# Designs tried in a protein design run: designed miniproteins, single chains. Part 46

Each design is a single chain, and the fold is of that chain. pLDDT is the mean over its residues in the fold that is shown.

## One batch from the design tools (miniprotein)

Design m1581
Fold by ESMFold2-Fast:
Structure m1581 (fold): chain A 95 residues (1-95)
Amino acid sequence: SLERILELAEREAKRFIELNKDKYTPEQYEKIKKALEEFFARLREKLDPNMTKEEFKAVVNEIADELLAKETDPVVKLFIESFRDLVLKVIDLMN
């Protein structure tokens, strides 16, 4: 299910943040955490069980682009791009 894709991707995104603790400051961590929460909340709001993979990928890219447009910190941007890439990868792996 699409919700299972989001559950797996969110878990992996949280792991990615923890594994890269040496790459961000406490202030950047709060921004990264907020971006993660907003990204996955917005994806869940847009989730339709009848969506195709390509339609879901389009929504993932749209939400990521909106988060990137309002962020100026290059480290926080890198994590947002990583969250996008991770969700897209999980979508492809789940058939």
Scores: mean pLDDT 87

Design m1582
Fold by ESMFold2-Fast:
Parts: C-alpha cells; sequence; structure tokens
Structure m1582 (fold): chain A 98 residues (1-98)
C-alpha cells in the first residue's frame, strides 16, 4: 500500500541520517567500516519494491549492526541503531495487523 511505502521510506531515510551523522563524528576505523557496510546494505534495501520486505530487511540489518557496534564497545552507535530497529519492528507489527 501507499502507507507501507511511505513508512518504509521514512525508516530508510532515518537509518541513513543516523549512519551519516555517526560517520561524520567517528574516528575508530572498525566502527567506520561497520557504518559504511551498514549504509551500503541500506542503499541496496532501498531498491526493494516490496515495502514490507524492505522494512523486514532493514530491521535485520540494523539489529546486526547494533550487535557489531556493541562488540566494538561503541554503545552510542549500538543504542541509536537498536532504537531504530525496535521502532521498525513496532511499525512492521502495526502494518501487518491491517
Amino acid sequence: SEEEKKLTQLFLDNARAVIDERLAAETDPAVIALLQDTRAQIDAISKEADPIKALEALIDVLTRAMDRAEALGDYRTAIELGALATLGQMALWLLKKE
């Protein structure tokens, strides 16, 4: 639906904004690599025509990036990505509820 497309696009745009903000401030090469990899995955997901499939893929990517950031000791990046993944899961649940 149009509502699903708009909501998925909002989450994609917000995820990119968070990653770009973190990339501008980050100096740790391992975290920079994680953020760059995550951004590339989000860019690939943005080409998915099915908004529900795109949102599901985005939640998975953000959750994995959160875990990787936590393992690197970057709790700020982990919290910001984890918060988006949680909100994305809530949005997905509401969209599937009809």
Scores: mean pLDDT 88

Design m1583
Fold by ESMFold2-Fast:
Structure m1583 (fold): chain A 117 residues (1-117)
Amino acid sequence: NRINTYLKEALNAIQNKDYEKAKEYFNLIVETNDPSAYLPALVLYLKSVNLPPEEIYTVVKTLLESEQPVYLGDKSFIPAQYLASNPETKNLLLNLLKEVKVSQENINEIQAIIEKA
C-alpha cells in the first residue's frame, strides 16, 4: 500500500525533525483524499502510531504556518485558508487535537494561525 509507505516515511522525517520532507509525504497521501479529510486523518494516523502530542502539534503547526499549497489531483488548497473557510472541518480538527491530548495553549495557537488566514 503506497499510502502506508508515505506515512512511514513521513513519520521518519518527523523523528529527524525534517518537517519539509514530512510535508512532501503528507502531500502525497492527500493526492488520494478530499481536503476536508486531510488534517483530521493525519492527526488520527499520528495518534494511531503513538506519536507524542507535542510532535502532532508541531506537524500541524508547521503545515498551517508554511502557507504552501497542498495538491489534490488537478486542484490545490492552502490548509490554513481552507480551514478558515470551512468551520466544520476546523472544529473537527480542534476537537481531535484535544482528543490526542495536545495542550489547550497549543490548540489556541493553531486556532490563531487559522484565523489569520
Scores: mean pLDDT 75

Design m1584
Fold by ESMFold2-Fast:
Structure m1584 (fold): chain A 55 residues (1-55)
Amino acid sequence: SSTGQSIRDLTEAIKLGERDKEEAARRLKEIAENSISSSVRTAGLGMADALLEEV
């Protein structure tokens, strides 16, 4: 699994969050759930939760 690709995907999802927080949160969770890297999982889930908690 390419950790570099996962980081790129997380970055794209964060940028999407500026326009669509729900879709960005969904993408972040999907990236995290499909990653074998604990760092990517923790970051993705944390970012998704933060986006969904923002009003």
Scores: mean pLDDT 74

Design m1585
Fold by ESMFold2-Fast:
Structure m1585 (fold): chain A 60 residues (1-60)
Amino acid sequence: SAKERQIAVLYTAKGILLAAKSFLEAHKDKFSQDTYDRDLASIDQAIADLDAEIARLEAE
């Protein structure tokens, strides 16, 4: 279904963001504090937004 395809795309996007977060945390020493804090906050917000949308679609 279109819904199942949307959920699959959102889970794929979440996987990419989790990989990016893991990379950022593992390489914290390679970034300025400002860049690290900003990018980490952005990734965390994007994951939270995806989790909310996945939960909404799965409840339909």
Scores: mean pLDDT 89

Design m1586
Fold by ESMFold2-Fast:
Structure m1586 (fold): chain A 62 residues (1-62)
Amino acid sequence: MAEYLKKSVEYGEEMARLMREAREGTPSDAKEKLEKAKKYQEMAREYSRLAAEERERARREA
């Protein structure tokens, strides 16, 4: 149950780090890192949703 929530937090932290590095890097480097950050943001949102679904399923299947 808690694993999806932990993944959501981890991807959020990676997103924040990449966004910071994008601001300090070259324009080419920034573009690549911003694309990765956006992907990690989407993964964080999906894992947050999966954590909610797992909790609901555990309630019904327990």
Scores: mean pLDDT 77

Design m1587
Fold by ESMFold2-Fast:
Structure m1587 (fold): chain A 63 residues (1-63)
Amino acid sequence: GSESLAQELIQALNLPQSALQRVVEVVEAFQNKSEDGPDLVDLGKDFRLTVEQLLRAAEILRA
């Protein structure tokens, strides 16, 4: 489910558990193909993710 993928993203990107709600929103927006939801670029801005971390996150979401 969305929470399971969000936990995988948190672990892979070394994010704090306080990020869980925001990551769940990104996962749900991605799965629903929502244009109004937050995306990986928004997550990168919120948590100052590197390009390599964003590419890793995209691979996890596509799996």
Scores: mean pLDDT 81

Design m1588
Fold by ESMFold2-Fast:
Structure m1588 (fold): chain A 75 residues (1-75)
Amino acid sequence: LKEEIKKKLKELLEKEGIKLHDETIDAIAEGLAKAIKEGKLEEQIELGIKTAEDQDLPKLAKVLKELGKWLKEKL
């Protein structure tokens, strides 16, 4: 699951022209995989989106919204 999330996240980031360090992408994927196991996926995604919007990173917020939709459909 973590590797699938990481691959999808990389695809979405590349589509929006966003470059993140591999360590950051790995940490996001790991956090989301853990949140799914704990039933906290929606909470974790919403927190990430709000953080991105607060930092004036609208393209990253869009990536997280699309990733959240994909994860909900997959589960």
Scores: mean pLDDT 79

Design m1589
Fold by ESMFold2-Fast:
Structure m1589 (fold): chain A 104 residues (1-104)
Amino acid sequence: SAAEKAAEYFRQMAEHLNKAAEALRAGDVETALKHIDEAKKYLAQAVKYLQDAGLFEEVEPLIRKISEALRRAVEALRAGDYDAAVEHFREASKIANELAEKVR
């Protein structure tokens, strides 16, 4: 179903955000950026399937929280604050997993 696809994409988003955090702790910024790009693609797919399932409005506040956490993570990364960036990626990953549970 569209809802099951949205849940799958949120789980994949969470996995890539965790991999971005791990790469960043290892000092591998290039690998972290690749995982961030993949996480953003999975978020876009999840939102599309949430709209198809008629669930987007119900979960929109959590989508806004993910988007804000990602924005803060990228700002911290640009500032060279890798510890703050890791914390924000972990926050976004937790919310993505919460969304995967809610929409299945």
Scores: mean pLDDT 89

Design m1590
Fold by ESMFold2-Fast:
Structure m1590 (fold): chain A 66 residues (1-66)
Amino acid sequence: MSEAERQERLREAGRILRDAGVPSEKIGAVLQRAERLVQYDGVPLEEALKRAAREAGIPEEVVERL
């Protein structure tokens, strides 16, 4: 995945979370956690985003859209 594709994916994930009513501070924490899972644990970005969202208590119907 290119850097541009990764940044676009993160923006899209943030938009989905905002549209679902997740507070901006919590969105930031989810995206930061996902990037850490990719960097330190080698988790693919898509799986990392879903995992970070689940850990933050975000509903499955929202996680499925990530």
Scores: mean pLDDT 82

Design m1591
Fold by ESMFold2-Fast:
Structure m1591 (fold): chain A 99 residues (1-99)
Amino acid sequence: GPRIDVFTAPLEEIEARIREILRELGLDDLADDDEAVRSLVALIVNVLASLPEDASVEEFADALRRGLRLSLPKNNIVLSDEQIRELAERLAETFYPEK
């Protein structure tokens, strides 16, 4: 799907795209969890706000991966390292900032 600017897009569109990514990855239970989806929106915003302006999509994915490893267990969400990697890469491709 097309890239989404998390700072300008409607929240409903951001959440819908996250749910689509989760379903494509077979994480349907998370896609149906409003709290989990809102947690992912907050993670994306916080990571982008802390990222250098010249950061690559790969650096964004790595930062998301670190954030997911810290935030998901706090919400009783258990994903494998591979699932965390795939989710971080898909989120980075979708929400990578325009330069």
Scores: mean pLDDT 82

Design m1592
Fold by ESMFold2-Fast:
Structure m1592 (fold): chain A 80 residues (1-80)
Amino acid sequence: MIKPLTVDEAMELVQRARELLPEVEKKIEELSKTDPKTARAMRKIVERLRQAIEELEKDPTNLKAQRLLRMALNAVEAFL
């Protein structure tokens, strides 16, 4: 089972995700010219990442949002 994040751990990941978003969006824009399918898939991940950030800023104990953040953040970090 995936261990729940503490409030502090969740907010640290939110901050990290916010810092990575501009770089990820820039790379997606560049990629959309050569590989629009992958760019489209990554845009969906960015949407999920933004949703998780908003939900966790309202309630950092939200386990569904924590899980969504971890999955989306892992995907964007692997993409960068």
Scores: mean pLDDT 82

Design m1593
Fold by ESMFold2-Fast:
Structure m1593 (fold): chain A 66 residues (1-66)
Amino acid sequence: MIPKDVLSLAYKYMKDNNVKAKRFAVLTPDGTVFFPTQEEIEKYYKEHGFVEPKPGLRLFDLGEPL
């Protein structure tokens, strides 16, 4: 279950930045939200190597686009 505050923040970000609904959202420890694709996540690790996740980093699967 996605916390209401995170879901609200993600949708507000999408509206404010005219971004279409995305499947994945990443919440960083400093409270910023961004929407990588699975391919971009895999490409990042391939190019930069495996990086330990920060304790506050959370990946949410938003499911099918709303």
Scores: mean pLDDT 57

Design m1594
Fold by ESMFold2-Fast:
Structure m1594 (fold): chain A 62 residues (1-62)
Amino acid sequence: SRLEEAIREAVERLEKTKVNSEMEATDVIGQIVGELSRRRRLSPEEALRITKVVEKVAQEKL
């Protein structure tokens, strides 16, 4: 689905980005989700769901 593809891309982009703190992770996640929401025409609810998945990945990486 479109949402699953967006989640995959967001996770891949986060994994390629070096983040050293929760604050840096929040900024990077915001940039990724913001760009994806614009390009993939995501609803606010879809964007929030992607944000939650990517935040969990970031916590496991830190």
Scores: mean pLDDT 81

Design m1595
Fold by ESMFold2-Fast:
Structure m1595 (fold): chain A 72 residues (1-72)
Amino acid sequence: AQAKIDALRAEAAKAYEAGDIEKAIELAAEAFAIGYGLSEEEKERLIEAGKSAEAQEEAAEELKPVIEKNVA
C-alpha cells in the first residue's frame, strides 16, 4: 500500500512539473485517500482544499515584491 501511495505522489510531482496542477492535486488526493481509506466525497474535499491552497500560493507570489520592498 505504501509503495502505491508513493508511486501516486511521484505521478503527482510529474504532473506538477508538466504544469498540470489540477491533475497533480487529484493524484495527491488519491494517494491520501488510499492511505486513510477515505470516501470519494472526502477525496473531492481534499482536491477542493488543494486548489484553494494553490490560489493562496499564487497570491503569495504576487505579494513577494511588496515584502521585498519592506526589506530594502
Scores: mean pLDDT 68

Design m1596
Fold by ESMFold2-Fast:
Structure m1596 (fold): chain A 89 residues (1-89)
Amino acid sequence: AEEELRALDKEAQELGDKAAAAYEAGDLKETAELLRKLAEIYDEAARILEERARREEDPERARLLREAAERLRELAERLRRKAEELAAK
């Protein structure tokens, strides 16, 4: 679980760096595709946190895990909207 989340965090950073480079190069289509992939990584991280929350016996820890997952879902949605805007140009 922690190792899986760390692997996703590393992938997110690498995709973010690639998206920034594509944007600097003026490749809006590639930037949009990379942002969609980044959103998928955040959705997967949220899914892992949601699963951990369901198995968590401490109600306070379960609440914090759900809040962290919701934040990642919101970030994924923002990235998808930004990708749609860039793809429309």
Scores: mean pLDDT 86

Design m1597
Fold by ESMFold2-Fast:
Structure m1597 (fold): chain A 60 residues (1-60)
Amino acid sequence: SQLDLLEEFFNGNREAIRNFVYFDLESVDEELRKYLELRGPFRPGKGGYSPEVEALLKKL
């Protein structure tokens, strides 16, 4: 579920974060993780991310 995936992200699952970002940049992974912790949940999967996470990814 989305909640289960977020729990993995917030537990420091860098592999899951990397898979969503599609970047091989450790700084990007850390920034995205911190953003998700502060801004709350995103919608992972085929529906895409929350508007806030989508905006962040487009700025990267």
Scores: mean pLDDT 47

Design m1598
Fold by ESMFold2-Fast:
Structure m1598 (fold): chain A 90 residues (1-90)
Amino acid sequence: SAEVERLTRELVERAEEYARLAEEHGGPMGPEVAEKFRRLAELVREGRFAEAARVAEEIIELGKELDNEGLIKVGRELLELARRAAAAAE
């Protein structure tokens, strides 16, 4: 559907940008954070939205462990989009 295609594009574009930002500005944990964002983008490209939502939850949990409010916010944003994509794909 056009809605699934739009949500897929938005999720992939945001996750790829967040992965780039994590590598450039995330310090010692940057590579681990970037890997999670890239995994989320890969799952979204494969139409595996429920699994992408789980990775977004992992990003939120990592943000809590790192006391990184920005990472928690980004993870929640991607979780909402992934859940919407999963619902639209049914």
Scores: mean pLDDT 88

Design m1599
Fold by ESMFold2-Fast:
Structure m1599 (fold): chain A 85 residues (1-85)
Amino acid sequence: SLAEQKAYQEKMKEIIEEIEKKRKEGKTTEEAKEEIEKLTKELLEPFVKSEEQKKMLELLAKAYALSLDNPYEKAVEIVKEEFEK
């Protein structure tokens, strides 16, 4: 539904804004990464409808956490490489 799609987009925006805030504040510690990973999972868990989507959420949460001290594209590559091991 449009309402569900809009809710998803709003939650994604909230996560991205928190990442940018922490990055601007120089908060790139392991604790900050864990906070981003937890926030991503908590906000997006209601939108998970399959095992494949659950795996994608795990990868996304880790990629967002790593994006605190890496470009997002590089963070995605790192997480994908670990997933393939």
Scores: mean pLDDT 79

Design m1600
Fold by ESMFold2-Fast:
Order: sequence, then structure tokens, then C-alpha cells
Structure m1600 (fold): chain A 73 residues (1-73)
Amino acid sequence: AEELKQKAIEAARAGDFDTAAEYVKQLLKELGYEDMADSYAGLVKRLGEERGPEFAARAVEALYEQIKADKAA
């Protein structure tokens, strides 16, 4: 999970939003959110294209922290 998060962030910062989206899908599947994987991957790609690489990377970090908080509760 941590490795996939880091790979998604690195791809997003590199401007490779398609690769970042694929890592987000893999991350969500590992965390048990497969049904939401396409929606969140699409959101990360769209945010990267509209707002730039750093914003997409931040979105990946925020998503991961939110899921970790939900699982800890």
C-alpha cells in the first residue's frame, strides 16, 4: 500500500497522470475499495490535467490518509 502510494505520487509529480491513475487503482484494490478505484483514479488524472502535477500528488496523499483514518476507526 505505501509503495503504491509513493509510486502514484511520483508519477503524478512527473506529469504522467495515466500511470498515477493506474497506481491509484491498484492502491484502492489493495485497501479493499475496488468499487471506487475507477472513480478516484479518474479524479486524480483530471485534477493533474486541470490543476497540475503537485495538486494531483496532494490528492493522492489526501485520499490515502482519509482511507487509513477510516480503516483505523
Scores: mean pLDDT 78

Design m1601
Fold by ESMFold2-Fast:
Structure m1601 (fold): chain A 56 residues (1-56)
Amino acid sequence: MTVKATKDIVDTRVKRVVIPKGFTIEEAVLKDLLMRYGGYSEEEVDEILKEYFEEI
């Protein structure tokens, strides 16, 4: 399932944009990226998906 970022996702731990607004990606790949590069837990990733992403 392809998802699109509705706003910039900023990793507050490293103070940089991880995923820019308008970015499209497969949900499974997105989860891997957020956990590896964002340092997010599985629960945090689910919250990010609900807040920052929409289905295309």
Scores: mean pLDDT 74

Design m1602
Fold by ESMFold2-Fast:
Structure m1602 (fold): chain A 69 residues (1-69)
Amino acid sequence: ELSEDLSPLAKLVREIMAKIPDPKLRERLAAAVGRYKANPDDPKARQELIEVAREAGLTDEQIEEILKA
């Protein structure tokens, strides 16, 4: 059905951010996502995103969803 057709990724990131008391980790995750979105072929941007996302508690499956988006 039509209900709750919001951005599940944004909701997931928000939930993870809420569980992280460290604002530096939240900032780093946001920056890494932005950097990867700007240059998805950059292996450094990809690696940074994976590292920060793992530190923030994202699973490999969730990271793959971000990479495929």
Scores: mean pLDDT 69

Design m1603
Fold by ESMFold2-Fast:
Structure m1603 (fold): chain A 63 residues (1-63)
Amino acid sequence: GEMEELRERIEEALEEVRRRLEEQGVSKEDIEKTIERLRKGAEEALRAGPTAARAAVHELESM
């Protein structure tokens, strides 16, 4: 359903954020901390419902 698709988009967006941080020379430790923080926020948005989840996806995709 929509929530499954939003979870997939979140993972794809997090992978893209990781790639950009690696290109910027950010340390692996700092990348993992950033990804963990963003993932937790996205999971909270998913629990809040589709509107919050869509907003979280758009925010991550805009980074």
Scores: mean pLDDT 84

Design m1604
Fold by ESMFold2-Fast:
Structure m1604 (fold): chain A 103 residues (1-103)
Amino acid sequence: MYPSLEELKNLIKEMYQAAVDADSLEEALDKIMEVFEKFYNIKYEKREDFLFDVISIADFFLNLVGEKPYVEPGSKIEKLAEQASGLERKVLERLAAAYRLFT
């Protein structure tokens, strides 16, 4: 059974807050993954597997609502995204977009 919309909003807010409170890109990604793992009661052996899963879920949601990934200029999440590449950057851009839609 899918979590409620309120539970999903709380998950997105918690992941976003973990990212913006982090002192580094590595810490941000680790904390985002920990929040996601706790929410779904799963453990990832490889960060890449987590990144693929969260991108797939986020892309499905964003496509349904007709939104595109977007990061606000001058935000803490933009600084993290600028340091990131590939899948890590895609996660941060999607997290920022989802946070905006839910807040």
Scores: mean pLDDT 76

Design m1605
Fold by ESMFold2-Fast:
Structure m1605 (fold): chain A 86 residues (1-86)
Amino acid sequence: MEEKLAEFEKLLEQFRAATDTREQNRLLTQAGTMFIQAIHDGAPISFLRKMIELMRQMAASLTDPGMRAQVQRVIEALEERLKKVE
């Protein structure tokens, strides 16, 4: 589990470093896919909440308001998915 969380954190760091909107969208989609896969793999709720918290922290650090809003919409969708697994 720690290895998957570290991989997720690395992906969020790559997203923050990306200057190309296409690359940012690709990485954001990958982050969402990793979250959904973690749900299907039976990851603990605490792990899933930690992933959401990391995305929230990353979103708060973004300088582009449009991309920040897009990440917030993704976070909201992931929170809805999390509610369905409880």
Scores: mean pLDDT 80

Design m1606
Fold by ESMFold2-Fast:
Structure m1606 (fold): chain A 69 residues (1-69)
Amino acid sequence: WFVSFIDDNGNYYFGKAEIDEETGEATGVLNNGTKFTGQVEIDKENKTFSGTITFDDGSTAQVTGEKIE
């Protein structure tokens, strides 16, 4: 998945993510090189997701996003 989203601090992120559409498990890397993991709920029809991700520094964010391509 190529994804973009905004965190709860208003920061825009984009990057590459692998999301397991059966389990909602997400892993990826942002455009600044920061790695993340998370658990998301996926709307397969609309190619959107929402949930919580954890960055490699241990911080978390609530996110919403979509599959661009």
Scores: mean pLDDT 71

Design m1607
Fold by ESMFold2-Fast:
Structure m1607 (fold): chain A 94 residues (1-94)
Amino acid sequence: SEAVLKVYKALAEKHIKGLKENKSYSAEEWEELLIKLLKEIFGKEFDREELEEWAEEFEETLEKAPKEFKEEFEKIEKEAKEKVEKLRKEREEE
């Protein structure tokens, strides 16, 4: 599921961007980003029901994913955490 990796990576990138810009995003802003990403990936605008259904399938996909897919998620998370830690360290040194 290429789409799941793309969404996860984009969410991580949004988080890093927020930290650089000293922005905290609301739950509504994160939801709007997710809807936009799903529209870009699937070419269809998701409503609330479709979003909830996709979120359930997303969680199931993560739990049942092949080892290689799980390793890619772990890599994305590790890279995101390393970028966050570097940004925090740079700010603490000022």
Scores: mean pLDDT 67

Design m1608
Fold by ESMFold2-Fast:
Structure m1608 (fold): chain A 67 residues (1-67)
Amino acid sequence: EAALEEELRAKMYEMVDELGRLLGDTELAEEVKAAIDAALAGDRSVEARLQAYVERVRPYAEALAAA
């Protein structure tokens, strides 16, 4: 429900913000947050873009998780 969606959004935003800081790319972080927001609103057209972002940042996320 809405509360669960808000919690998921906050968690995703936190992860994206941390990755953005690691990359030094706030524009990328903002684009990913916008895609997450649209996907959570039910816009499937951005899901492919969001998946592409996940694939792009996966090595950085793995490095962050390994730290």
Scores: mean pLDDT 71

Design m1609
Fold by ESMFold2-Fast:
Structure m1609 (fold): chain A 95 residues (1-95)
Amino acid sequence: SHMEERRELAFLDSEITLVYLHALLAREAGDSDEEIRELVIKNSKHPLIRKLAKEKSLDEFLKIMEEIGNVLARAFRENKPLEETLAEIEKVIEK
């Protein structure tokens, strides 16, 4: 059953959208890269997002968030198979 994997992708998509938008708004408001990273770490409920925010610079983190977001957006537009979408996300994370 793909229901659990689809639910996980929906959770990841919603968290990426919120984190990316809030990070861009905080940057526009003049917050430092470190303040934005700490805000993401504190407020993100997704383990992968929290891990990436700790391990990457803000610019690298935002690029990864944008790349995963683009993968998910293409998958939804083109009705891509779940397995193909998961494999593409994994390749982005492994960079």
Scores: mean pLDDT 80

Design m1610
Fold by ESMFold2-Fast:
Structure m1610 (fold): chain A 76 residues (1-76)
Amino acid sequence: DLLERARRIAEEAAKVAKEIVEQGKLTEEQEKKLAEAEEEVRRIFEEVKDDPELLKEVHEIVGSKLAEVQKYADSL
C-alpha cells in the first residue's frame, strides 16, 4: 500500500523533526534519518507522478505532516 508507506514515512520524519525543534539541536543520526526519509518521499512521488489521484493524496499526506511540524515549532 503506497499511501500507507507515504503516511508511515511522513509520520517518522515529522517525529524526528519535532524532536529536533524541541531539543534545539540536530544530531548526525537525526540528519541521516531525515535524509533517508526525504529520499523515500522522493521515490514515492516518482512512483505516483503519472497518477494524478495518488499524486494528490501523497501531496496531502506530506503537506499535512509538514504543517503539523510547523505548528509545533511555532508553539514553542
Scores: mean pLDDT 77

Design m1611
Fold by ESMFold2-Fast:
Structure m1611 (fold): chain A 68 residues (1-68)
Amino acid sequence: MKIYSEEEIRDIIDWIRSVADSMSREQQEEFAELLDKLLEQAKEQNYSEEVIKEVEEVRRYLLEKIKA
């Protein structure tokens, strides 16, 4: 997997937030998996707690939509 910078991760999560409500269930599952990988990468790279929290919040949002 490509190593994303903290700013690239923020751009990705902001984009996901903007389109999450228009995503298909399949897309929500795919992006939830991507966010899980980004979360592990952010922890491995010792990125800020703020970025880790933002990734966790967006991932949780997608998972709740999948369960509904």
Scores: mean pLDDT 81

Design m1612
Fold by ESMFold2-Fast:
Structure m1612 (fold): chain A 90 residues (1-90)
Amino acid sequence: SDDESRAKYLAETLARVLAEETEKRSKGKSIEEAKKIAEEIGRELAEQSEGVKVEVEVEAVSEKTLRITVTVTLESGAVGTATEEVELDV
């Protein structure tokens, strides 16, 4: 549906923004510190989102790579999910 496409687009956009900000703020930091930064940014994005539910999951898939999954649920109940990976210079 159009709502599902919109939820997917929002999830993809937020996942990209979160990945880019995490990479910028985590330069020279450990994977554990980068994960905490990503979780903090994700929390801020979720709190700032009116009329939509934003859920962020951050997983360390290696010593150099974080996987960030963003799920957006619209008031209609439509759900979109997107995943981005961030490779760290550790």
Scores: mean pLDDT 85

Design m1613
Fold by ESMFold2-Fast:
Structure m1613 (fold): chain A 91 residues (1-91)
Amino acid sequence: DDVEKELKEIEEALKKRVKEAKKDPEAEKKLFEELREQIETFIKRLEETAKKHNDEYYKKLVKEVKEKLKAAKTVEELVELLIELREFLAS
């Protein structure tokens, strides 16, 4: 599946970017804020879609992702969330 392959390549590229950013505290902080902002934007789009579906599992998924974003303390955690959101939006 081209979508799955593309998502995996994006994940690997992001993880490589994280390793480079961790060499500079300022770069890591900037990357964290950048990823957080991207995730927040995707969550809002996903939430609008979820509100139109009467699916409890889908609604719980949106809530869980929002909670993970608030609890995230590392750029690695934000990368995992961004990939999860991209997978949902690609379906």
Scores: mean pLDDT 76

Design m1614
Fold by ESMFold2-Fast:
Structure m1614 (fold): chain A 110 residues (1-110)
Amino acid sequence: NESELYSLADELGVYPVSVPESVVERFSLNSSEYTGLCLLLGLVQPLCVPKPELLRQRAQTIIERFSLPPDVVKFALESALKEVGDAYDAGLITETVEHELSAVLKELLS
């Protein structure tokens, strides 16, 4: 599954993030859902912040491809929203980029 995870991450232009065992247990994640969540958690990285259009496209593609449950999607998108805020606080993105990415993530959460 790790080889598949990294191949898909490269294809989608995201950096996969390991999911804690407590989260795997909380959502009763199967192998496919685990892979999808690792990719979805990698939507926003401090050193590789996507354009708003790519963020939306990548999120929707991952959610659809792995048939991620709504509660798992919400968890991942809330984590991504926090990463956007952390990137801004660290001076890695502009206020405009923070607002644009946060708007996309909030729309996907609604």
Scores: mean pLDDT 81

Design m1615
Fold by ESMFold2-Fast:
Structure m1615 (fold): chain A 118 residues (1-118)
Amino acid sequence: SAKRLLRESSILATSSGILRSAAEIHAELGDLETAREDVREAARLGLESARLTLAASDELLARGEPRDAVIAELEGTRRILESVLATARRLGADPDVLAAVERAIAELQARIDRIRAA
C-alpha cells in the first residue's frame, strides 16, 4: 500500500539524514574514512527512499490524493538527496555514487514537474 511505502521511505530518509550529519561531524574531527563511509550509506538509504516515494506517488495519485500533498512528499525526498549530494561532493565520494544521486534528484524533479503540468 502507498501508506506502507511512505512509512518505509520516511524511516530511510530520516536514517539517510542522520548519517549525512554524522559524515559532516566525522569530517570535522578529521576522520575522513568514516565520513566517506557514512555519506556512502546515507546515499544508499536516500536512493532507496526515493524509489519508494516515487512508487507511492503513483499509487496516491491513482487514488485521487491532493497533488500538493504528493508533491510535498517528493520535494521532501529530493531535499534530503540534495543535502547528501552536497556532502558527498565535498568529501570526494565515488563518481558512481554522485551520478546515482544526481539521477534520482532529476527523476524526483521530473515527477514533480509532470504532476504540476497535469
Scores: mean pLDDT 90

